# Designed miniproteins, single chains, continued (5), part 35

Each design is a single chain, and the fold is of that chain. pLDDT is the mean over its residues in the fold that is shown.

## One batch from the design tools (miniprotein)

Design m17188
Fold by ESMFold2-Fast:
Structure m17188 (fold): chain A 91 residues (1-91)
Amino acid sequence: AEEEVRRAAEEAARIAREAADRLAAAAPTAGDPERLLAAAEQLRREAEALPEEVLRETADLSPEEAVELGRRAVEAAEAAKRQAEALAAAA
C-alpha cells in the first residue's frame, strides 16, 4: 500500500515535471515568455514537494484511502499537463 502510494506520488511528480518542461520549451517563441517560464518554475516546485506531501497526507489514512489519494494526485497531474500543453500551444 505505501509502496503503491509512493509510486503514484512519484508518477504524479514526473508528469508535473514533463508539463513544466513543455512550458519552458515553448517560452522562447511565445508572446509572453516570462509567463510560461514562471508557470514552469511553479510546476517544478510543486512536483519537487509532491511525493513528500502525498506521503504526509496518507500517514493517517487507511490503505484504501491512501491508494485513492495517490490515484487522484496522478489524475490532477495529468490534468495540469493537459492545461500546460494547451497553454504552450496557444503561446
Scores: mean pLDDT 81

Design m17189
Fold by ESMFold2-Fast:
Structure m17189 (fold): chain A 74 residues (1-74)
Amino acid sequence: MYSEQERLTLLRIASRLVDEVDAQSQAQGLSEAERDVLINRAIQEAVRLVQQRLAAGQPIDADEIVQQALQKVQ
């Protein structure tokens, strides 16, 4: 199970991904449904990355994870 600090980091990552995808989707003229798909994909990728970092005993860098998740869903 995630620690309190890890859970707070995950919430920050999710919040940033929602904001970034929403801003990008509006700039590109995407529909609400298309935006929601991108948000869900970005969150799933971020969770995967966080789990990989934790399994490897590596620190969670929220900026890196957000950047990588956004690149994956482009």
Scores: mean pLDDT 79

Design m17190
Fold by ESMFold2-Fast:
Structure m17190 (fold): chain A 64 residues (1-64)
Amino acid sequence: MAEEYAKAVADAVASLAPESPELPTLLKQLYDYAKKAVEADEAGNVEEAQKYAGKAQEVAKKAL
């Protein structure tokens, strides 16, 4: 479920706290997209949840 993936990503990001100067901005974007994905999934908007989960994944690739 997109909800579980988005939550796992947000939790992992919150735990890492890496040193990179660009990383805090990317981590914030990742969290924002993951949060929107979870909220959309809870509202029954599976398409919106998948859209935001995809955006979170792209940001994660840049941040990690």
Scores: mean pLDDT 69

Design m17191
Fold by ESMFold2-Fast:
Structure m17191 (fold): chain A 69 residues (1-69)
Amino acid sequence: SMEEVLERVRRIMEEAGVPQEVIDKAIASLKNGLEMGSPESAAAGVATVLLRAGHPEAARRVERVILEA
């Protein structure tokens, strides 16, 4: 479900030490993308936010989770 994907993505970012403000921004972007029916765009958007914030490992893990859902 969308809620399960959002929870898994949040946990990955928290584990990676991503700042709360960045997590909130990424989750809002992800939720919007999933609600509009574009998992690929949602994954790319979240990955870009995390890469810009200096968290490439979190970006890779999050993208995989979104695309495997």
Scores: mean pLDDT 82

Design m17192
Fold by ESMFold2-Fast:
Structure m17192 (fold): chain A 74 residues (1-74)
Amino acid sequence: SKEEKILEIFKEVLAETQKEVQARVAKTGRDPSEEEQQAILDKFLERFEKKVKEKLPDVDIEKLIKELREKLLG
């Protein structure tokens, strides 16, 4: 289904983002600040949007990104 494909893309981008955060923590010796966490989330959502547009151009990506922001940020 389209939902399964969206979930696969989400997991792929999430794994990439987690690796980048882990590398940053290893280099800096500290957890990301609230401002850095917001920037990481924004970059994650931009990458996810780009991948969904490339693979599933008929999906309403703007609606999907809005729903994800609400779920991830409260």
Scores: mean pLDDT 79

Design m17193
Fold by ESMFold2-Fast:
Structure m17193 (fold): chain A 91 residues (1-91)
Amino acid sequence: SLADKLAAAEAEIREYSEKKLKELEEYAEAAGLSEEEKEWIREEMEGFTEVALAELKATPAEDWDTTVAVIKKRMDGVVETIKKLVERKKS
């Protein structure tokens, strides 16, 4: 059903987000960030994920695979931006 396909696409986005959050948490831990800074990273990723899921739900079913791929690429960009911000705080 379309509902099952949407649920699968949402699950894929959530799993990718969780993987990227874990990557960022490991990076932040290695960088010696505070718990407050780690919480900020979690909040940023959660906020991005919720916006991304809303975007997916607003797209036609025919575009869900393309939208998932675009969202994953945007998540990669967010991760790289956060890593650069972390590096600058240590300079």
Scores: mean pLDDT 86

Design m17194
Fold by ESMFold2-Fast:
Structure m17194 (fold): chain A 75 residues (1-75)
Amino acid sequence: MELPDVSGKDLIIVAGSADPRLPELLALAEEARAKGARVTVVILEGGKLEDTDPNKSAVTAEILRKKHEELLAAA
């Protein structure tokens, strides 16, 4: 899998802890970081994200990321 130029871009990867593609997604995250992207990986405990609504999973990850940034700014 060849990544486009992601230098200076934000990338969010959401995966279930039991997802068989998790190693591939982690490798993708490392490669994106090496190319200068700001990468956030969110691992949800339990089953695959494919077992749930992908839109709901993506929205949940975005909310969690924003809340984490808010907590860091408050600390």
Scores: mean pLDDT 61

Design m17195
Fold by ESMFold2-Fast:
Structure m17195 (fold): chain A 98 residues (1-98)
Amino acid sequence: SMSLELMNKIAELLSKIPEYAELLKLAEARRRGEVTEEIRELEEALKDEEAYKKLEEKEKEILEKALEVLKEELEKTEDPELKEALEKVIEVIEEQLK
């Protein structure tokens, strides 16, 4: 089972992607019910089909960058527990990109 320590290590790897860190910040603010200017801009963009399509393309790019970072760490790590955790996260992201 994935420990909190392994989850934190994966989060640290993903935080190296500036676009992912920004997306996570917005998701956390939305979860807390905080209304930020960025969330308002995002909600306004969702009303515009062209802006929504650009947002989908940006999300796909962030997920592709996340896969690259996680796969590089999977190749470098000798920790069997971290390998198993990375493989599970990679599988989830690959399913999201299908």
Scores: mean pLDDT 70

Design m17196
Fold by ESMFold2-Fast:
Structure m17196 (fold): chain A 118 residues (1-118)
Amino acid sequence: NLYKKKAEEYIKKAESEKDPLKRAVFYYNAGVYYLKSGDFDKAIEYLEKALKIFEEVKAPDEFIARVYSTLALAYFYKGELDKAREWLKKAEEYAKNSPVGKVDVKSVKTFLENITGE
């Protein structure tokens, strides 16, 4: 699986990276590639590692909102809908005045609502 190999490459980059902001970005990318590979537990693990570092370095809200949105998707695909909704609410809070980049909080919310039949 090409996505799993890319995730492992980003983990190696994160482990050798001295800049905590860059390290967190590499862990976030690893989480995204695990999500694409269908390994939702590893996606959550590396997204949580990225989140912890972003919070410690007080990263811009955009980075934190992206992690929350991606965690919401991972929990949704894992079937944990209550946790997915909880992370989505956190993402909305941080995205109020900032773009969410490649993970659109509005798109994630619309996707979740449409799939649950709400």
Scores: mean pLDDT 81

Design m17197
Fold by ESMFold2-Fast:
Structure m17197 (fold): chain A 63 residues (1-63)
Amino acid sequence: ASLEEILKAADEEKDPRRKRALEALIMRLQGHSYEEIAKALGISKETVRRYVREAAREFGLEV
């Protein structure tokens, strides 16, 4: 999936947890570290890793 497709999915997402997972994936694809994403979203680095993995899998991306 393209970054544009993921951005659109995040914008249209109504579930706060899933929206946050998509936002974490977007930040990772833009080159941010897990520490930077964790700080930006107010969650743990472990939660960021889980969210990025789950969202990447939904879009057929390998992590």
Scores: mean pLDDT 80

Design m17198
Fold by ESMFold2-Fast:
Structure m17198 (fold): chain A 95 residues (1-95)
Amino acid sequence: MSEDEKMAERVVEAIRAGLEGMLADPSLSVEEKLDGLIELINSFAQWAKDNKWSEEIRKKAAKELLEMIERFKAAEPDAPEEKVKEAEEIVKSIE
């Protein structure tokens, strides 16, 4: 793996850890948890753009981010569908 690939993988792992932390936090509403995930995805999108990561790296990360959105939906079935779609659209913009 290139240095960029390793960095992208570490950032994705940090986002996954953040997601699991939010899901485990009983003080957060479903909407607050989803807003937190959207913020993390937007931060990744900006980082990918600023660092000009290759399409291959971005597509691999996008696939992992989509899996995290599926994980969120499984954990929080009452999540608002429109906000979930917003998160999915942001991930598609990373590809």
Scores: mean pLDDT 85

Design m17199
Fold by ESMFold2-Fast:
Structure m17199 (fold): chain A 69 residues (1-69)
Amino acid sequence: MEEVLRKQVEALENLLKALPSYSPALAAQLARHAAREVVEALRAAGIEPPEGFEDWSLEEQIAYLRELA
C-alpha cells in the first residue's frame, strides 16, 4: 500500500514539473488522466478517495497522498 502511494506521488510530482512545457489544453487533459489513474490505484488498494478528489489541484492530490503514507 505505501509503495503504491509513493509511486503515485512521484508520478504526480513529475507531471506537475512537466505541465508548463505543454499547451493549457493538453496540460489539463494530462492532469485529468493522472487524477483518474490515482483514483483507480487507490480503489484497487481498497482506499476510497474523498468525493471530488479528481477535481483537486495536483498539489492538493500530492499532499493528500503523502498524508495517507
Scores: mean pLDDT 79

Design m17200
Fold by ESMFold2-Fast:
Structure m17200 (fold): chain A 70 residues (1-70)
Amino acid sequence: TEKVEKAKKLAKETLEKIKKSTPEQQEVILKEFDEKMGELVEEAEKKEDFETAKEIKEIYDKTLEEVEKL
């Protein structure tokens, strides 16, 4: 779905930004990522698209795991 593709794009952009950022900048980037991903989940849930909401949450969790490995 469009929301899943947007979530994947946001995750990729976030990882690229983290790789080029200071620790202080990383905190800001991760907070913005959390907020934007949360908005996508809420939008999907409001449309009763719980499968899309779950997939976005999985993308979020995987992205945070990849950030820790950087």
Scores: mean pLDDT 83

Design m17201
Fold by ESMFold2-Fast:
Structure m17201 (fold): chain A 72 residues (1-72)
Amino acid sequence: ATQVAAAGEAIHAAVDGKEPLTREQIRAAPPGYLGVARRDAAGNVVAESRPMTPEEADRLIAATEETIARLK
């Protein structure tokens, strides 16, 4: 399944017309997970997920805020 980052919830909330999450609320939640698709040694597609670092979460929050600001 596709992992949804905490920053993604803010984008979805804004698009759905719901109150967007604040940066503080997103940061208070555990970091999200990044879905990573890779090929194993046999060439099969394997889906893995890893926890997002706080730095990555901050970047996604910033990108989310910028995206929301560009919405009409």
Scores: mean pLDDT 52

Design m17202
Fold by ESMFold2-Fast:
Structure m17202 (fold): chain A 87 residues (1-87)
Amino acid sequence: MSEIELVARAIGEALRVIGAALSYALGQMSREEAIAEIEEALARAEEIARSGHPAAEEVARLAVRRGREALELLRAGAPGEEALRAA
């Protein structure tokens, strides 16, 4: 996979974290569904963070940090608005 494709994928995983948190905040997704979506996005972002492509790794590490914070808040029972702000 090219570096540009990995950067695009990393951006996609970051948007997936934001989208899950937003959908939960709007009442369109359950907390359990949002947690599952963020966990999948984190797994994919962590793979990109180990890809060896510096630009993709940088974007992926940002997605991982934000996704982990949002996930921790959701697991702790925080409001969707707070999880969205972390994402």
Scores: mean pLDDT 85

Design m17203
Fold by ESMFold2-Fast:
Structure m17203 (fold): chain A 83 residues (1-83)
Amino acid sequence: SPIEEAERLFREAQRIHDEAGRQMAATRDTRENQRIAQEEGERLAELYRRAEEVARDYLDELTQEQRYILALGREAARVVEER
C-alpha cells in the first residue's frame, strides 16, 4: 500500500541519517564532513520526495511522528533542491 511504501522510505531515510552521523563523528576532516553532509542531504531529499508523492493522498492516515518526519524531510529536500 502507499502507506507501507512511505513507511519503508522513512525507515531507509533514518538508516541513512544514522550512518552519516556515525561517519561524521569518526572524522575530523572538515572537507570530508561537508562531503558526507551533502551526500546525506541529497539521498534524504530523494527519499522524502518519493515518500511525499506516495503518501500525498493518504496524509490523514499517517501517524503524528510520520507526519513530523515527512515535514522535516520536505524542508531538507527544499533546501537541497533550491541550492
Scores: mean pLDDT 72

Design m17204
Fold by ESMFold2-Fast:
Order: sequence, then C-alpha cells, then structure tokens
Structure m17204 (fold): chain A 100 residues (1-100)
Amino acid sequence: SIEEVEKLWRELVERVVENHQKIQDVLKLAKEKNDEETIKKAEELKEQLEKLYEEFNEKAGKALEENDYEKAIELIEEAKKKVEEIDEEIEKLKEEVLKQ
C-alpha cells in the first residue's frame, strides 16, 4: 500500500539524515586533529551516501509513478541495507579518529 511505502521511505530518510550528521561530526573532529586520511574517507562516505540517496529517489520515484508499490518497497529495503553498511563505516572512522 502507499501508506506502507510512505512509512518505510520516511524511516529511510531519517537514517540518511542521521548518517549525514554522523559524517559531519567525524569531519569536524578529523579537521580539528588535522587527520587528512580520515577527512578524505569521511568525504568519500558523504559522496557515497548522497549518490545512494539520489539513485534511490530516481528509481523509487519512478516505481511510485507506475503504482508499483512492491518495487518501491524492494528499492527502500536495498537502500536501507546500503545505508546500514555506510553507518558501520562511519562508526569505524569515528573509533579510529577518537584513538588519536
């Protein structure tokens, strides 16, 4: 149903926003420590997250225009898994920069 798609899409957006904020926090800390390697990795993760969400919006938007709610849900689940992988990489970078 459209209601289920809207709920799952909202939850995905919330996770993307949370990850973007975590990346900004890591970038701020890495810049304060002049950790060029962590700055580069955090910027790469930011670009990956932005590209992932842009691609998701294009594909999922098309599925919704076609009233293909099953396809929209599949795309949300795929994007959610990739966002979770990015979150794990952000947490690893945070741990590495905090050890310095």
Scores: mean pLDDT 88

Design m17205
Fold by ESMFold2-Fast:
Order: sequence, then C-alpha cells, then structure tokens
Structure m17205 (fold): chain A 80 residues (1-80)
Amino acid sequence: MLTVGEVRRLFNEKEQELLDLYKAGASPEELAKKVREMIEEFEKLYQEALDAGDYEVATEALRYILMLKLVEKKFEEEAK
C-alpha cells in the first residue's frame, strides 16, 4: 500500500517526465498522450486506494487526476 508521500513522489516523477518531453519539443499531441497515460495510472491508483479503504491516498490521487485533466484539455486545444 502506497503512502500519500509515495503518491506525491510518483506524481513529481511523472510531472518531471512530462516537463522533459515539453522541453525536448514534443508536439501537443504527444504531450496530450503522455497526460492521458498519467491520468490512467492515477485512476488505477485511485480505484486501488478506494478498494483498500485508504481514503487519504484516494483523495491525493483524485487531486492529481483533476489537475491532469485540465492540462490534457489545454494540450488538446493547442493541437488543433
């Protein structure tokens, strides 16, 4: 079972991967795809945390999902 601190570290790692792609000149389509992959990972973690009764981890994961969905929408708009 992951702690809230471990979920936060996971998010920071994935955010750094996304930032590195952005700095490397990845297309908005590639960035949107990376964000979708991140959302899927955190949605899985959210469901696993709910199933385990770990509401602190579930809440942290949900915050990241909502943030990433806003970022995805922005990159999708830039891709058009």
Scores: mean pLDDT 83

Design m17206
Fold by ESMFold2-Fast:
Structure m17206 (fold): chain A 68 residues (1-68)
Amino acid sequence: SAAKEELLARVEELRRAGRISDAQAEALKAAIEAGDVVTARSGIADLREAGRISEEEADALLALVDRL
């Protein structure tokens, strides 16, 4: 889906920018590819709580997860 492709692209951008670890990116990508909405939401929430992404970035990613 377009939402899946955009989510995967945004996760890769965060990894390339060094804002999240390779392990965090791979775990989140696996959840997104599987359509595991619960795990994807938890992963995004964890990144926000860890200060790796902003609240606005987290909200944008969660809006994409809702369209999976």
Scores: mean pLDDT 86

Design m17207
Fold by ESMFold2-Fast:
Structure m17207 (fold): chain A 77 residues (1-77)
Amino acid sequence: MLPESDTQLERELLQRFVEKANSLSEEEQEKALEASKDPLTETGADLLVIGLETSGVEVSDEDRRAIRIVLGYEKLK
């Protein structure tokens, strides 16, 4: 069952990931994607996507890439 209020908050969360990924240069995005190949980071990204999709948020391949970029970039810090 999909609560209406939860869908908007989850769309906003996804938008913040996309905006953060898009704020990075192509070189920074590639470096972050390489760092995201870590099994823990991949599992975290997959769980986040499953949570969003279960809540009724449509997650595109670009959105999935943005999530991995953000998580990989944070791992590099």
Scores: mean pLDDT 78

Design m17208
Fold by ESMFold2-Fast:
Structure m17208 (fold): chain A 97 residues (1-97)
Amino acid sequence: DLEEQLREEARKAQENIDYIIENTSDLEVLSAFFTEFQNSDPDDAESLLAAGERSAAIFAKAGDEELAKKARELGESLARMAELQKEIEERKKELEE
């Protein structure tokens, strides 16, 4: 079920966002993280993966490997959500015939 998979990835993304917000005490680092995703294309999986990788590099440079991992996982979950939304839209077009 594509909608169930989308909801699961959304839950994972939210868990990673919550962890990052709760565990990032440096507001400049947190702002840089949000800026990477704000500058991403929410409909492009490659853009979201790239934002996750750049955010992971920001946290790694700050010395937090766990936050770097969570940022990368967030990018992966958002990318999967974009692909699932695209598949749902294609299936919806198929059903309209």
Scores: mean pLDDT 84

Design m17209
Fold by ESMFold2-Fast:
Structure m17209 (fold): chain A 84 residues (1-84)
Amino acid sequence: ASLTLTLHFEDGSSVRVRVDFENGVAVGATPLEPVTAEQRAVIDRLAAALRQYRATEEVVREVVARFPEPTVDRFGTAVAVLSS
């Protein structure tokens, strides 16, 4: 399963990202458009955090429902809190 969302960065840019799930748990995040090295590093760090917290598809969908166009920090923090 997968879910697509738009993530907003501190510099005002935005990137469409696909979050992939295996057995209901997030396993990766992939940009759907060309990104800078800095944006890729941030997305890779977010993916690592999602795996660390074992973020479920249910939690990620709830965060996107509450924050349809979240900043990277808002998304990461909300997923961490709801995964605790």
Scores: mean pLDDT 84

Design m17210
Fold by ESMFold2-Fast:
Structure m17210 (fold): chain A 113 residues (1-113)
Amino acid sequence: SEEEKRQKVIDLLNEVKSILTEMLKLAKEHNLPKTVIDLLEKAISLVDKAIEAVKNGDFETAKKYVEELKKVLSRAYLIVRLFAPEDVQKKFEELVSKIETLLREIDKILDEM
């Protein structure tokens, strides 16, 4: 049903938010540049906006927030790759990969709505 698809997207977005929160904690613990912290906080805010859009049935707005989230996450990861220690870079790569998998599932469901 439409309601089940909506709930599934919200659940996946909350999982993305959980991983972004872990990334933010990791960035703070390793004293990464403020730009990375600001981008991750913006990414979390975009997830919250996407959840609100989905709850309101505004799937086009939700898609726009997901696309902006992808761009923000890509920018954060680029900075991490240039400035973070190798072990921190590898951990971020794993977390980004998990988010990308979740975002592909979100995109698939939103395209069916």
Scores: mean pLDDT 91

Design m17211
Fold by ESMFold2-Fast:
Structure m17211 (fold): chain A 125 residues (1-125)
Amino acid sequence: MKKVLIVDGSPEALLEYHEEFSKVPGVEVLGAMSADAALRLALEEQPDLLIVDTSIPGASGLELVERYRELLPDSKTVFILLGSSGLKPEVRERARELGVTVVPKPVPFEKLIEIALKALEEALA
């Protein structure tokens, strides 16, 4: 069973993510509406993948990833950032330095699931 933590400030978006990812065999979906909630769930659940929007309540998505790694340095969690196609070059470069996959929004759920499963498979190698 792989744990996927999805972080989005919209409860409607989290419901859609939960419905789509729970169709995938061997995947458990967790949702958080803020950076603080995401970090608490990460400590309790130890997710394999974290998917976060570039803008969430309490921090940017990159700030959440940096905080996550500081608080959980032994974590093998893989990160995906969901961002607008107009992300600043500095944000893209920082994501690259952190080894974070950037996925432009809007993204079809089928494609996001494909990217997520590939990221999880590569982390197991």
Scores: mean pLDDT 81

Design m17212
Fold by ESMFold2-Fast:
Structure m17212 (fold): chain A 86 residues (1-86)
Amino acid sequence: AAAPTLVVSAFVDEGTKEEEEALKNALETLYRKAGDLGVALSKETAEEGIAEAVRLARETGARARFEASNEEAEEIARRAEEALAA
């Protein structure tokens, strides 16, 4: 089966458009890097990438939203949202 794909969007409540774009590009780079390695995003690998994205969002004070492209990705996105809420 094809690897799950997550769409991550992030924004900064008090940031400039430049800061929002930089954060968005950083999150996209995390997912692209995983794909460029030719590795299917397994449950474990996707969780690691999402954990890094959550950490980045917390450090910058931005809010992150996770969108899933399939059922498997939806479960991973749900856990990421729970981690971000904690």
Scores: mean pLDDT 53

Design m17213
Fold by ESMFold2-Fast:
Structure m17213 (fold): chain A 87 residues (1-87)
Amino acid sequence: MLSPTIREALRLIREAFRPDASLSDEEMLKLLMEMNENARKNIPEFKDVPVLTLDSSNETVREVLRAIADLFSGSPFGQELRRLLDS
């Protein structure tokens, strides 16, 4: 079961990358998995970020979300996501 903070973080990702889509929690997690896989293949800084699956713990999901927030730290989206995760 996803924590409330993780669900809110996934909502921010949906709003940033799929604003016109109505996504379930599972579909939002799949979007994050796709983003993480693409980042791990193309961005050297993501090599230490864990592989994300649908069965990943809330702690693992949070670690991936922090890495995404750091990647987008120069944007309002990344700053908002970072603030949420640090709360």
Scores: mean pLDDT 81

Design m17214
Fold by ESMFold2-Fast:
Structure m17214 (fold): chain A 96 residues (1-96)
Amino acid sequence: GESLLRRAAELLLEAAELILEHSETEEGKELARRAIELAREALRTRDLREAVRLLREALRLIEKATKHLKPEVKLEVEVLLGVAKIVLGIIEKYDL
């Protein structure tokens, strides 16, 4: 359970770091910084439901930020988001 939550958070942090480095706009970078804060809060909480909620919100912000990326970086971020969605879905389905 805890290891899957950590993996989802790490995937979202990696995606947000790519946006922070490669975003063509300050709006994209601000969305990435907000997502990083949410992912870090998810790793600090003792409530699994709250952690999943925070990571889902981080994922939503990262998806919004992808429009500020060049196509190559956008594809890499979308792959990371796809894996994070699968991991979060497993946690939610099996109460892990």
Scores: mean pLDDT 87

Design m17215
Fold by ESMFold2-Fast:
Structure m17215 (fold): chain A 71 residues (1-71)
Amino acid sequence: ADELIEKGDKLRKEGLELLEKAKKEKDPVKHTGLALRGIGLNVEAGLLYLKAAELTGDESYRKKGEEAIGL
């Protein structure tokens, strides 16, 4: 469970950094590529948090997973 949380935190940090970089990107093709990668990493992080919630029964991890996925 702890390994899932640590991996999820790393992926979410990277995903948010890519989304922030996308906001500052003026090239529409590069902007879209950065945004899609950032979304993908946040979804992967969210799935890891949801798995941690399932294993631990901790609702805080479920909420964190839903927020990362954008649900």
Scores: mean pLDDT 81

Design m17216
Fold by ESMFold2-Fast:
Structure m17216 (fold): chain A 94 residues (1-94)
Amino acid sequence: SMESRLAGIQQKWAEANELAKQYIAELSKTTRENYRESLALFKKLMSGETSLEEEKQMLQLAKQFAKDVSSVKEKIELLRERMREKLEEAKNLQ
């Protein structure tokens, strides 16, 4: 029936939305943690309390942040592929 097909489409969209929420949550978490750590080290630098080792740690955190941003881009691409899959499945139900 048309109602059964509509229910199937709604289910596929709900699954796609759940995946989107998961990736957005990971992005928000990663960005907040890296920002917090960088801000704390920067405050120490401004107060003149940083050692050479803490400056090296700051550089490593900056490199990790750049890597995490790249990882998030990969997750967004995977989300797009997953959403395309769900849309194709929904089309096959029509």
Scores: mean pLDDT 63

Design m17217
Fold by ESMFold2-Fast:
Structure m17217 (fold): chain A 64 residues (1-64)
Amino acid sequence: MIQLSPEQLEEVQRLADELMRGRDELRERLAAGELSEEEYDRRMSELGQRFDEGLQRVVDRALA
């Protein structure tokens, strides 16, 4: 496992929190009928990609 600094671990935690908040918001909007199933799936995939990209940037900054 790669060893991360406390600052890098905090950044990863922020990325995870943002992902979870985004997913919760999308689920609520879907349940309220404000979002179609197709839009929900698309936006969920976008959130996952943003998280993966953010995580990769943290790893890259850790000197790979």
Scores: mean pLDDT 80

Design m17218
Fold by ESMFold2-Fast:
Structure m17218 (fold): chain A 61 residues (1-61)
Amino acid sequence: PTLKITVTEEGVITVEYEDEQLGKQKTTFRADSFERALALAEGLADEMKKQGVDVTLEVVK
């Protein structure tokens, strides 16, 4: 399974999860700040990597 997390300067977080059994799932939400969005994204990335998921974290300007 793969997970792509995208964070924008506006604090928008997009999470795209892809698994052969579950298919593609995408969710988008806004954090109160860019710094909080990045912290949430990094925390999610670390947890999912710990579970054996291939994680990509991208910051979009």
Scores: mean pLDDT 82

Design m17219
Fold by ESMFold2-Fast:
Structure m17219 (fold): chain A 84 residues (1-84)
Amino acid sequence: MKVPEVPLDQLSPEFKAELEKLREYFKKVFGAKGLDPKDIKSKEDAEEFVAYLRELAEKYKDTDPAGAAFLRQLAEKVEEYLKK
């Protein structure tokens, strides 16, 4: 699975801070060193992660549309991975 590229140059400082919190959340929950969906081992944890990504995308859809699109694409990739 190919993880969507982060559009760093199109993101607000506020969204970049949220993205760093997202990376810390993923690292704490899954023990991973990044936002790679292949590091997700539990279906329940993956479903919570997808819900969090979608909530964050909705929050930033008007202020950071490129970042919100990235989060939606990442959520879709995690869901595709879970469907086998």
Scores: mean pLDDT 68

Design m17220
Fold by ESMFold2-Fast:
Structure m17220 (fold): chain A 85 residues (1-85)
Amino acid sequence: SDAELEERIERIKSLSDEEIEKLIEEYKDKVPQSLVDDLKNARSEKERLAVLLTLEAIKLEAEGNEELATELFYEAARLYAELES
């Protein structure tokens, strides 16, 4: 639902650096190094959010929550498209 997606995005925005590091380590076999580099080099809140949405989508896909993972991948793609414009 839209409410579930919005709640998840707000939770992602609230992740601490320690929580993000734990997420990357837990899913290191599924998280490409390029995505970690993009997070480290993010120059804006929008760039950072796009990377974090992608990281959470990878976690959700690994946990079997394909529907929510797909929604987060689409939201990340939308933000990346805005950054390229």
Scores: mean pLDDT 84

Design m17221
Fold by ESMFold2-Fast:
Structure m17221 (fold): chain A 83 residues (1-83)
Amino acid sequence: ATRDELVEALRKLAEEYRKKADEFEKQGITEASKAYRKASEHYRRAAEAVARGDYPAFLQHLDEARKAREEGEKAVEEYKKKK
């Protein structure tokens, strides 16, 4: 079902951003790591909300994940400029 496909896609996104957070943590880019970990957590919670049929919670977590991802991208760019 389309809903099950969306849940699986969101879970995969959560894992991808968790891996990015772990990589940036190993590099000492702490702000990027924190932001991507936040994005991962919100994608995970968005998947849980979709699975429960809680679409307002899904939309909220999707928006928070987007904001966290943008924060992570900005943190990486700022780190590159300071080197």
Scores: mean pLDDT 85

